# Ledger of designs, part 71: designed miniproteins, single chains, continued (4)

Each design is a single chain, and the fold is of that chain. pLDDT is the mean over its residues in the fold that is shown.

## One batch from the design tools (miniprotein)

Design m14604
Fold by ESMFold2-Fast:
Structure m14604 (fold): chain A 92 residues (1-92)
Amino acid sequence: MKEAIEVETEVAMYMIKVAVLLLIGEIYEKKGKLEEAKKAYEEAIKLAEEAIRELRKRAAESKDEEARRVAEEGIRRLEERIREAKERIEKL
């Protein structure tokens, strides 16, 4: 139980950080600052990729099935954010 809550909290923190960077990118894009928008989206991708590496390590090392499921769901959600950021960059 505690391990699953810890992993869920870590996922939530990563998701918030990635969301903030995506929002910063969208604000720059709306203002026509395309180079700054691209940098924000690239930072979001980098952070999400690092988060996926950490969550994959947690899933591989954990014997708690619930903690592993939470980590795997977090990875899926972060991969969706990476796809969103890449699509945004292509449209700049």
Scores: mean pLDDT 86

Design m14605
Fold by ESMFold2-Fast:
Structure m14605 (fold): chain A 95 residues (1-95)
Amino acid sequence: LNLPPEILNDPDYLIFLGKLALRQGKYDEAIKLFEKAIELDPNNVRAYVYLGEAYLKKGKYEEAIKWYQKALDINPNNTRAKELLKKAQEELEKK
């Protein structure tokens, strides 16, 4: 993904674009956008949660678990990360 440098310097805008890509089923595009947001702001809990959601939507449950755990390492009280971590673990147990 080749975005203009000014857009690449705004983690909130990257998260916004990633959420749009996620809703459109463009999971690989969403992953790259959230990864860039994390590169710019490594403590952005929201970016880790959405990155996990993108992997969950791709059926990459082990990767999803990893990213939700990173979100919880930064903010242990993130309810969304806890809920999605449980969902990813349940999906992994089905395989």
Scores: mean pLDDT 83

Design m14606
Fold by ESMFold2-Fast:
Structure m14606 (fold): chain A 86 residues (1-86)
Amino acid sequence: GTDELVQRVNDLVREVAEIARTGSQEEAEERIQELGDLLSQLFPEARKEIEELRRRAIEALRESKEKAVEELRRLGEYASEALRKM
């Protein structure tokens, strides 16, 4: 159901955030791009907002791992809210 999909999105965001924190910048950027692509496929009408949040997460990764994790959290919250409104 929707709650299970919300949990799966949150789990994926948490996994990508951990990779951003502990992995290479190249791996983190790739995983953030893949997450954004997946979410854009699930929410075509929200694609513009998801792409902007993905861009912010990638840019934040170049400044601070902590800032990247915060932007990823915002992306996950946005996707979870979009799922709950379906």
Scores: mean pLDDT 78

Design m14607
Fold by ESMFold2-Fast:
Structure m14607 (fold): chain A 69 residues (1-69)
Amino acid sequence: MSEEELRRLMAEVFAIAGSTPLDEAVEKAAERLGISPEVARALLDNFAGYLAGEPIESLPSGEELRKLL
């Protein structure tokens, strides 16, 4: 999975999350994107860290996601 593909998935998961409760957002994102709920949750958690001002390099999203795929 490429960094570009990961970024796109994160953006799409976040768009779903912005209008729904977290648990429902994870389920909907997993179903819509054809990924596991664990991957969808990891994307949301890592994107939340990014929005909180954490450096991308400190986020385990790339490594964690590659292990879940």
Scores: mean pLDDT 63

Design m14608
Fold by ESMFold2-Fast:
Structure m14608 (fold): chain A 55 residues (1-55)
Amino acid sequence: MEEEVEKALEVLRYIVSHPDRAFTYEELGEKLGITPEEAKRYVDLAARLGLRVAT
């Protein structure tokens, strides 16, 4: 996959793997080496790709 899609999937997998924890975009950015704004963007991108997260 393209780097952007790969990052989006990493963000989503991290969140899904820890559903009991509240994450901020700042925490995700620090964990993945991206900015909080990019973390939000990648979460949105993962949702747009139709990944099964909520249903």
Scores: mean pLDDT 67

Design m14609
Fold by ESMFold2-Fast:
Structure m14609 (fold): chain A 65 residues (1-65)
Amino acid sequence: SLRERIAELKERYQKLMDEAVKLMKEIRKSTDPEKQKELQEKYKKIGDEIVSLHREIEALRAELA
C-alpha cells in the first residue's frame, strides 16, 4: 500500500540522516585533508539520496490526500 511504502521510505530516510551525522563527526575528527575530502564526497552523496527520498515521500503523501 502507499502507506506501507511511505513508512519504508521514512525508515530509510532516518537511516541516511543518522549516517550523515556520523560522517559529519568523522570529518570533524579527521586531521588528514585527503580523508576529509573522501568523507565530504560521501556526505554529499548521502545528501543527494536524502533529497531524493524526501521528494518521493512528499509525492506519495500527495497521492493519499
Scores: mean pLDDT 85

Design m14610
Fold by ESMFold2-Fast:
Structure m14610 (fold): chain A 69 residues (1-69)
Amino acid sequence: MNEAELLEKAKELLEEAREYLEKGDIDQAYRKYLEAAHLVSKLSKPDPELRAEIIELGTEIGKEQLKKL
């Protein structure tokens, strides 16, 4: 898989994670988030904006997980 394919797939997974988060399905949101983060880790030079999005989404999912404890 080339970098363009990795980037496209990672963006798709981040959108899926956001959709699950909006639906309150935190477990599925986290799974999609981890898949996206894994793909981004394979990029040689990840965009700083994309890295910021991953950090922000991970923080939001983490906050929702803590509310259910």
Scores: mean pLDDT 79

Design m14611
Fold by ESMFold2-Fast:
Structure m14611 (fold): chain A 53 residues (1-53)
Amino acid sequence: DNDAEAFLAQGEKARAAGDLDAAIEHYKESLKLDPTNQRAQRNLAATLAEKAK
């Protein structure tokens, strides 16, 4: 889904900018549209781990 890929890209951009909350929300929206996207799953898990520190 093109929308899922767009949310994944927005999440990656937010994470690179240090906005972990925005990154998490964008990754969640990507996974809502495509729950099998392994890149979105890994990026969400890594970003959540960064925020928990």
Scores: mean pLDDT 84

Design m14612
Fold by ESMFold2-Fast:
Structure m14612 (fold): chain A 102 residues (1-102)
Amino acid sequence: AATPEQLALMEEVLRLLEEIRALIDADPRASPAEKALVATLVDTARLVLEALRAGELSLDEAVAVLRSIVETVLAIADRLDNEEARRLAEEALELIRRLEEL
């Protein structure tokens, strides 16, 4: 089971992903498909955290899925040249690296 510290880090990752979603949704350079993909990925991250809290998903599985989501979102932010979204995605990736060490 995840510790309170690990859950707090994952909550912070989700919060950053929600902020990135708002930035990309407001970005006129983003296609409707990219906006829809980011929204789906953020919703998936929330479901992963809920499943982890319910004991339905292991910590390792949750961290692996969140890493994949953040890496995908970072790639989209880079393509858009959205500097704020990129910085938040890089911060989320650092939090995931800390989760992998715990």
Scores: mean pLDDT 90

Design m14613
Fold by ESMFold2-Fast:
Structure m14613 (fold): chain A 91 residues (1-91)
Amino acid sequence: ELEKIVEEIRKLSPEERIKLAKEATDPLVQKALARVGVEETRENLEKSKEELKKRYPHLTDEQIDQLLEDIVRAFEEIYNAIIKLDEERKA
């Protein structure tokens, strides 16, 4: 069922994922959130930059890089928190 949860999480907005992380009591859900976060952070780094340049061609590379950094940092903080909670609960 991990794959099904991962697929559902991929459909959520960042705000919805934060809500799910706050409400999640199931370790499987927490693990799925961490997995999606790591995968999306890595893959979407390239895609987000291309999409932002396409959507906002008037923005400088510096401005786009700043937006990407903000997004990546927000996701990393959430995923690190989930991983830490899982470690503390299982150890």
Scores: mean pLDDT 69

Design m14614
Fold by ESMFold2-Fast:
Structure m14614 (fold): chain A 65 residues (1-65)
Amino acid sequence: IELSDEEIEEIAKETGVSKETVRKAIEIINENRDKPAAEIIAAISERTGLSRETAAKIVRLILSK
């Protein structure tokens, strides 16, 4: 998955997180493409310090692009 800076900014604004956090989430998704969504969400939550709910929202928004 590859997103533009504009798409990253949009997701950051909608989720209330930094653009850096969104970029980290994209990196984790790309590293874990072979894993279930629940496992990807858990990895993002653990590595970014976000709640599972916020991580799930970020994953949904990234995958909708």
Scores: mean pLDDT 80

Design m14615
Fold by ESMFold2-Fast:
Structure m14615 (fold): chain A 71 residues (1-71)
Amino acid sequence: SAAEAQALAAAGDRGTEAMKKYYPVGKAILLAEDKMAAGASREEALETAVNYAKEQGLSEEQIKLVERAVA
């Protein structure tokens, strides 16, 4: 429980800082995860996330972060 709470707090802190800098990237990744949880293939989820990232005007580097996180 203590180790789990510490790991969750550390992950939360890292997630918060990452989301502050990479909010659109994080949102695209979450969209892919939601799609896969709903039964979509990894390929379909990745295409959805990349298309969303392009619509949001994300850079090539940011799109690569989405691809690496989902793949």
Scores: mean pLDDT 72

Design m14616
Fold by ESMFold2-Fast:
Structure m14616 (fold): chain A 66 residues (1-66)
Amino acid sequence: MSPEEIARVGLVVYEDLLAKGYSREEATAIALRVAHLASVDPEKALEFAREHGVSEEALKEIEKIL
């Protein structure tokens, strides 16, 4: 994955969680972890995102990038 694709995954997660009412701190922590996992294990990135409240619409968007 390119750095730009990793950043886009993180941004999708961050915006989705903020829209759901997560704090900026929590949304940032989850987004950074998903972005890191996306670079090393895309399947684990999707699993972690789903477990931490990322919407199915955002998960579908992430899957298109991965």
Scores: mean pLDDT 86

Design m14617
Fold by ESMFold2-Fast:
Structure m14617 (fold): chain A 65 residues (1-65)
Amino acid sequence: FEELLEQAVRKLVELGKEKGRLPTIEEAIEVVKELAKERGIKLSEDVARTLAVLALQEAKKILEK
């Protein structure tokens, strides 16, 4: 999941720059689910949410710098 998390952080940073705001948790969950689908991975809702929270925290540090 490390590579999926890294890709999610990158996507969320780009999304935040595009929209001029921090992405929402719902947007972060969608990004994680799309990346998992591309890799043929089925995530439970709980795992997707956990990864989304972690990725969003890292993206926030980058966007607010």
Scores: mean pLDDT 80

Design m14618
Fold by ESMFold2-Fast:
Structure m14618 (fold): chain A 61 residues (1-61)
Amino acid sequence: EKEELLEQIKEALKRLPKLDEETAEILTKKLIERAKTLGIEVDESLSPKEQLEEAIKKLEE
């Protein structure tokens, strides 16, 4: 569900500063793949934080 994914992405953003680079990339990739199933596209060349921020913006729109 859109609302559930939005909450998960917000939680992931809060956790990113405490995660190592590889874990942050894996978590971000999984959330962005899930966003794609809802029709949300983000630029995957961006940093994990920027990808999640863009996904939140598009999900709230």
Scores: mean pLDDT 80

Design m14619
Fold by ESMFold2-Fast:
Structure m14619 (fold): chain A 64 residues (1-64)
Amino acid sequence: MKEEAERLKELALRAVEAGDLFSAAAHVVGLASLLTALKQAGSPATPYAQELLDEALAALNAAV
């Protein structure tokens, strides 16, 4: 689960760098969905996934 969250963050950041804001937004939505699933499962990875989502959102917001 942590590896998937990290991968989604990396994909979002790469999309921002490429100027593909649509793909960046899609990857952020994917990461947010994963975070919701982790919260529902009571996963100890939840706070880490939240930090990764916050980083991806900050990068996307800086690009808009």
Scores: mean pLDDT 81

Design m14620
Fold by ESMFold2-Fast:
Structure m14620 (fold): chain A 52 residues (1-52)
Amino acid sequence: SLELQIAILGFRYLVLKSEAYLLEKQGRLDEARKAEEQARKVEEQMQQLQQS
């Protein structure tokens, strides 16, 4: 279902944001940036599904 897909993407988004936070705290700034970029892509996918 659409709602389940959005929920799964929401969970993935939170995981990626948490990963980025931990990487930043470890001084792994390039890896943190990549995790933030992946989170952005997930957020875009969620927004597209919510507009459907």
Scores: mean pLDDT 86

Design m14621
Fold by ESMFold2-Fast:
Structure m14621 (fold): chain A 68 residues (1-68)
Amino acid sequence: DQARFDAAVTAVAQHADELTPEEKAALILHINGHSVEEIAKFLGISPERARELIERAAEKLGLDVPLP
């Protein structure tokens, strides 16, 4: 979804300071098409934690991002 992707990129750029580094990284990886398992490996966390970070980041930015 190009509109959702563009909105997410814009929101991250404008509200980067409102996210923790982990929330920001997880959200960026998710909108770029990485799986929760891949994000967990990249960040050195559990898949459950990666999903939590994506959800929290999306909530903070008011984004409707599909979770796997």
Scores: mean pLDDT 74

Design m14622
Fold by ESMFold2-Fast:
Parts: C-alpha cells; sequence; structure tokens
Structure m14622 (fold): chain A 72 residues (1-72)
C-alpha cells in the first residue's frame, strides 16, 4: 500500500495525474484489504483528486470509498 502510494506521489510530481490516480487507487484497495480503513480513505481521496480527468478511476475510487465508509 505505502509503496503504491509513493509511486502515485512520484507520478503526481511529474505531472502524470492518470498514473498517480491509478497508484493511489491501488494503494487504497490494498490498505482496505489490510484493514487500515483510515489509510484506505486517504488514498482513495487522492485517487479521486488525481483521477478527475479519468472517469473510470474516479468512479472506482468513489465506489470503494462509499464501501469503506459504510463499514467503518
Amino acid sequence: AEEDAKKGEEALKKGDNETAAKYYLKAGLKAWQAGDLEKALEYLDKAIEAGKDNPAVKEAAEKMKEIVEEKK
């Protein structure tokens, strides 16, 4: 999870928002699977923000965030 988040941050620094959104989404999913609901929500929020120009990633992150919030 942390490694994927770091790759997302590196992509964001390079201006690659699409790659950043992908890695943040992956980090959020892994954090949720590990039971770290707070980190999952943080990473999913970053995926939504970075993925604003990628509807598929944004929608996936928003749906996962709803699931995590309901179970928290």
Scores: mean pLDDT 77

Design m14623
Fold by ESMFold2-Fast:
Structure m14623 (fold): chain A 77 residues (1-77)
Amino acid sequence: SAEYSKNVARGVGLLIRAMGHLLDGDREAAVESLEEALELAEKLKDISMLEVVRKLAEQAGDEELAKRAEELIEKLK
């Protein structure tokens, strides 16, 4: 659906934003974007998006966020 495609595009945009913040050394801003991406990925049941959130959360040093993404991946398998 159009809403699904729009939500996927929004999720990708949030991940690109998080990567940009990580490159700038702004871990707090990266985590904020990743938390929004996590909620969206869970709603979409998008395992690939959750895997990217997990990896970027690990790079940001947010072990709790990375664990939340991993737990959602396991539930959706």
Scores: mean pLDDT 88

Design m14624
Fold by ESMFold2-Fast:
Structure m14624 (fold): chain A 102 residues (1-102)
Amino acid sequence: SAEEAYELGLEAFKEKDYHTAIAFFEQAIRLDPNYAEAYFNLGLAYLYSGRLEEAKEYFKKAIELDPNYEEAKKLLAFVEELLKENPNISIEELRKLLEAFL
């Protein structure tokens, strides 16, 4: 089910296996294209992988599905600022900023 794929994605994300987390969240979205939380966490997995443009697009999709998704709006603004000011930020520096922001 979409929920099972999503939960496996969360487990992989917790273990910092962002590649596996992405695959499971993409599977959840294929099974349920309206799964706002799966789009949000796919955006987070891309963000922790240093893939800022993909993170931006998935946060936007989460907000389209749930316009009151405040956490997705905050992270979208964060990613848009990074793309403007430091598009070549290292994964190490990005993760330090995420620890301070989240």
Scores: mean pLDDT 89

Design m14625
Fold by ESMFold2-Fast:
Structure m14625 (fold): chain A 60 residues (1-60)
Amino acid sequence: SPLEKARELIREALRAFVEGKPAQEVFDLFKKAREVVPDLTPEQFTALVREARAEIAKER
């Protein structure tokens, strides 16, 4: 689903950010995630980012 794809892209963006990848790579991943869920409000997208952070924490 688009929501599942967006969550995966957000997790990848957050991992890239934590690992010190170039800002452009992180930006491109967030941009792709936003394009997959264009109808979400900024608040809804922010909630997805919070959930993705929790999912990354569970991976460890």
Scores: mean pLDDT 79

Design m14626
Fold by ESMFold2-Fast:
Structure m14626 (fold): chain A 110 residues (1-110)
Amino acid sequence: EEFVKGSVYYAQGKYDEAIKWFEKAIEKYPWNADAYRMLGNAYFKKGKYEEAIKWYEKALKIAPNDAQAWYNLGLAYEKLGEVDKAIEYYRKALQARPSPEAEKRLKELE
């Protein structure tokens, strides 16, 4: 299916193809939070951090306990130099589940 095809292209580093298939997955299954998060990941890999943020926020509206989406949202804001927002979202990731990566990032930014 569309999500699986997107995931295969993402794993191959073919982010433009991955985006195309994740967009089709969302069109067919608009409640699939994983597809929104993976769209964000593909844009992040392309260095399109503002676009990645939009898709992570949509994923989190559907699945607010997705620690990976919170962590990646923090990384995207950190890439944009938005340190206060990065700290906020790393804290959200830790509230969702323990993460040594999020803890390390918080310690370095605080």
Scores: mean pLDDT 86

Design m14627
Fold by ESMFold2-Fast:
Structure m14627 (fold): chain A 93 residues (1-93)
Amino acid sequence: SDEEIEAFAKALRAYLTTVPGIDEATAEAAARVVAELLREQPELLDLDPSDEAQLARFRALLVERLTRVPGIDEARARAIADAVVDYLRHGVQ
């Protein structure tokens, strides 16, 4: 649901601001991109964070979308996507 997506994006944004090299504006942009992906593909909400193939597909989608954000090059998009994937592996309580 939209409420689940918004709650997830808010938690993700908060986490990303703790990651070295990710400022508040970048964290907000990344969380927005993730929310957009989840709205377009709601099945990603059911993603199993222990399934590395599912995480790899999600990471690839996230890198593609992040590179469309002004000021985010491919290297920065990969670093942000790695932080998001780490959050999914460890941060979901």
Scores: mean pLDDT 81

Design m14628
Fold by ESMFold2-Fast:
Structure m14628 (fold): chain A 72 residues (1-72)
Amino acid sequence: VSEEELENEVTEAMALMLINLAKKAVEKGDLETARELAEKARELAEKIKDKEKREEVLKLVEEVEEKIREAE
């Protein structure tokens, strides 16, 4: 496993974890926390080197951002 490959895997995993936490925050009505988590997830997703995975994770971030917007 290369350094880039490991970095990409870790970044992807962290972004997905933040997306999951953001979704839970929305379910709890904690929209401020949900927005902060979604913003962090977006920053990490944009750092993903693999274009296909980056687009996939960004789509999940957009889904959470939409739910936050609808709940406001």
Scores: mean pLDDT 81

Design m14629
Fold by ESMFold2-Fast:
Structure m14629 (fold): chain A 63 residues (1-63)
Amino acid sequence: PVANSVDEAVEIIKEIGFPVIIRQKNGLGAQVLSELPSEEELRAEVQKLVDTFGFPLIIEKFE
């Protein structure tokens, strides 16, 4: 799945479940999220990735 907003990314991650891998479209970055204790922390982590790489984000189950 592809996310074009923080809200979309959060919904995709909740649907897939942890662990997830988040990749940037141009292939320059990837981040694995194993688990976060709150939705606020999840949104903050997604925002950091967007600030670094931009949209869209590619989100998949890590495996």
Scores: mean pLDDT 76

Design m14630
Fold by ESMFold2-Fast:
Structure m14630 (fold): chain A 62 residues (1-62)
Amino acid sequence: AMAEELKKRIEELKNRTSHLSDEEAMEVLEMLSRAARALKAGDYEKARELIDEAERYIEEKI
């Protein structure tokens, strides 16, 4: 299901924060926290956008 796929992406991105500085990890975790709230609210479009932003941020820093 879409919700399960988005939850899996959030978890994968959380694991990738171990390669970031503490400050950078906090920024990503903030975005993923907002994505998780959007997901719980049923706003899958917003959740996906926030997940995509977090992923791009990580790719730029790693």
Scores: mean pLDDT 83

Design m14631
Fold by ESMFold2-Fast:
Structure m14631 (fold): chain A 58 residues (1-58)
Amino acid sequence: SMRLEAMNLHAEGVRAFKAGDYEKAIELFEKAIEMAEEAGDTRLKEESERELKKVKEA
């Protein structure tokens, strides 16, 4: 489902961020935001947007 895919992209983004791969983390969180929006998962969208902001400010 789109929601499960968005959750997987978010989790991969978190792993990339923790690994110091900021470029990959940004791409993954941007994809997670898009898919969460399409899935209607407002909470996941907001969590992914929050993580994206942290990466861009790192």
Scores: mean pLDDT 88

Design m14632
Fold by ESMFold2-Fast:
Structure m14632 (fold): chain A 94 residues (1-94)
Amino acid sequence: APSLTREQILDMLTGKPVTIGKLTLESPPQLLELIEENKELFSEKSYEALLSILDATRDISDPEERRKKAEELLNTISDELFEEIVEDLIKLSE
């Protein structure tokens, strides 16, 4: 079964290619589109957290600053919410 690390989620949020099962995510806009099109696969908290991070990092042109901001925001979420985000993102690969 696919599994996601914090580093892989940071890569997904910052535009580094990540492969989950049969799905390859190549950009934050692609991830945003897939989340919005598949909202029913996400809990309300998971959906809101992912969209919030993507929105907060969207306008950061420097890749280093973008990753730093995404990491900062990801570190503010609880372990329980992080596990929920992982489970919901894995559903996109099915």
Scores: mean pLDDT 81

Design m14633
Fold by ESMFold2-Fast:
Order: structure tokens, then sequence, then C-alpha cells
Structure m14633 (fold): chain A 66 residues (1-66)
């Protein structure tokens, strides 16, 4: 599945999340703009559902399913 992830808070939050996502197996991250990233999950649904829920729990992060 593909998600548009937008970081609306401090740059440190965006950097932390991008490094976290790049470190995950079967996750592809593409920068669309300074604050917006395209995240593609190619692995198991159960694993990325937990990660997406964690992303959505951060008030500085906006997640949109494509």
Amino acid sequence: KRYRVTFTGPVETAIGWVLRLIGEPFVEVERLSPDTYLVTFTGDEAEYEALVERLRSDPAVRVEEL
C-alpha cells in the first residue's frame, strides 16, 4: 500500500521518522517535497499497520492512504 506522509512540526520529527522508515524491511520512501514523503509498504499488512498507527499517533505527522 502507498501513503502520503506530511510532517507539519519540527524538522527533527521528520528526520527521525524518515530514518525509521528507511530502516524498515519492505518499505520504500520517496521525497515529494521538503515536508512530504511517499511511503510504499510491500511487506506483511500486520507489520505496516502497526507502523502506520504509530505515525498517525504523532501530532506533527499527517498520513493519507493513496
Scores: mean pLDDT 77

Design m14634
Fold by ESMFold2-Fast:
Structure m14634 (fold): chain A 72 residues (1-72)
Amino acid sequence: VEEIAARAVALARRAAELLRRAAETGDEALRREAERLAAEAEELAREFAARASEEQRAELHRALTSAMLAAA
């Protein structure tokens, strides 16, 4: 289950980075790619939440929040 969490965090981080670059450059293709990756990350996070302990869910939530803040 850790692999699902790790993939969700990695996708969220990449999506946040691409979204930030799209905002700086006005590149619509980068924005659409970021939105696609964010959707995949959200799906994986929901899958993880169904199987994870409360502590594991809290860790994923903190990791996702950190990734999103890095993009702002």
Scores: mean pLDDT 75

Design m14635
Fold by ESMFold2-Fast:
Structure m14635 (fold): chain A 73 residues (1-73)
Amino acid sequence: SLSLEEKRRRARVALAALGPERGEILREGLRAGLSQAEIAERLGLSPATVRRWIRGLIAASGAADRAELAELL
């Protein structure tokens, strides 16, 4: 099992790989509970791309789901 601190560290590292501007938009959108479509509109990407990014962040961070990922960010 991963500690909360280790999950937060992994989430930040994975988010940073998206770039500073895109990473911050995704972080803010997830924390605000925005839909994939709403985040995609803010990023200028497809909802499918945003879904893939969120799934990647969940996998990289060790979060159980999107809700836990949002709490880690």
Scores: mean pLDDT 87

Design m14636
Fold by ESMFold2-Fast:
Structure m14636 (fold): chain A 61 residues (1-61)
Amino acid sequence: SSMLEQMLASLKKLAEEMLAAGVPAERVLHALTQLVRREISDPAARARLIAELRAHIAALS
């Protein structure tokens, strides 16, 4: 898998761990979105990662 696919998998796992720890979904999405915006400069990759994180968190909530 590409580096972005591995990053997405890691972010999804982190989101699952945060949700399991009782962190509200909106705070999980906010924190991981801020991380993606800080670490990823490419607009297309950033938008994709944020969209997939939002969908994943919504599916678990």
Scores: mean pLDDT 86

Design m14637
Fold by ESMFold2-Fast:
Structure m14637 (fold): chain A 60 residues (1-60)
Amino acid sequence: PEFLSAEELREMGDEFFAAGYPAAATTFYRRALELEPSPELEAKLAEAEAALQAVLAKAQ
């Protein structure tokens, strides 16, 4: 579609999360939730946010 659907935004979030970019993943998951609330998307966002916090807590 001309506009990204909630499913497409979720898929992009999944791809970025798998690639090791949780910050980008949280952005796409939040956008997907704005379009279509889902318990699965809420769980994915929480997991990506936890991964982002873990990255921010590590010194490198």
Scores: mean pLDDT 80

Design m14638
Fold by ESMFold2-Fast:
Structure m14638 (fold): chain A 61 residues (1-61)
Amino acid sequence: DELDKKFEEALKKLTPEQRKGLEIMRKASDEMKGATPEEKRAIVEKYRKELEKLQNEMKKK
């Protein structure tokens, strides 16, 4: 998958914090592909919360 290869290449160029953000987004997208509407809502909320936590950590050194 060309998109998968580009994603791997992008990860190698990012900071650890940026890599975590992309990994969270990819996991959310992958889990949603096979999920019911109820599960999609739960997945979105879970990973949005993870992203907000990561963003907050990046703001506070």
Scores: mean pLDDT 74

Design m14639
Fold by ESMFold2-Fast:
Structure m14639 (fold): chain A 68 residues (1-68)
Amino acid sequence: SMQERLDQFEQRVREVLDKNADASSEEKGRLISKVYNDMLKEYGDLTPEEQAQLSQRIRQVGDEFQQR
């Protein structure tokens, strides 16, 4: 389902950010982009609704890690 794909993406992003907590903001952005591209290859194109929800989740995760 859409929710399962988004949850899996968020989990992969969190794992990458946890492993690279000391990385620069630019490096973290690059790592997130890699996860996104890998997910697109696995699941195909996202709908506009999925893209909007994904962008919101990325922002929320980024904000959370920036406050740590």
Scores: mean pLDDT 76

Design m14640
Fold by ESMFold2-Fast:
Structure m14640 (fold): chain A 77 residues (1-77)
Amino acid sequence: SMMAERALQLVREAEEAYRAGKPEEALELARKAAELARDTDPTLLAAAYSGMGMAYRGQGKFEKARELLRKAAEIGA
């Protein structure tokens, strides 16, 4: 679907932002991906939560990072 395609694009953009050393931008992009994937695609939702977790880790927010990575794992990503 169009929404799943947009969510996948946002996940990829979040990964690129994280790799570029822009964790705040990566977090925003991953949040948008999670919103689009939430009730439509559990695999993309898990990927988005993983992206958010990595972005929080990049910001030094390890507690929040662990919570998001746990959520991603629970979905089966």
Scores: mean pLDDT 86

Design m14641
Fold by ESMFold2-Fast:
Structure m14641 (fold): chain A 66 residues (1-66)
Amino acid sequence: SAEELVERLRRLAEELRALGEDDAAAGLEAAVAEYRAMLEAGIDPENAILGLEALIRRVEARLAAL
């Protein structure tokens, strides 16, 4: 669900902050807020879900490179 993706991304933002990546965490939170706004407005919900999934993959790749 979208709620599960958002909760996963919230935890990933906390992991980024724990590593001192505050700007990356803030950018992630802003992107999540944009996709959530799209879902709440009913604007392009399929692409909003795909965007949340892409953010998870991007952050996991970044964390794996550290």
Scores: mean pLDDT 86

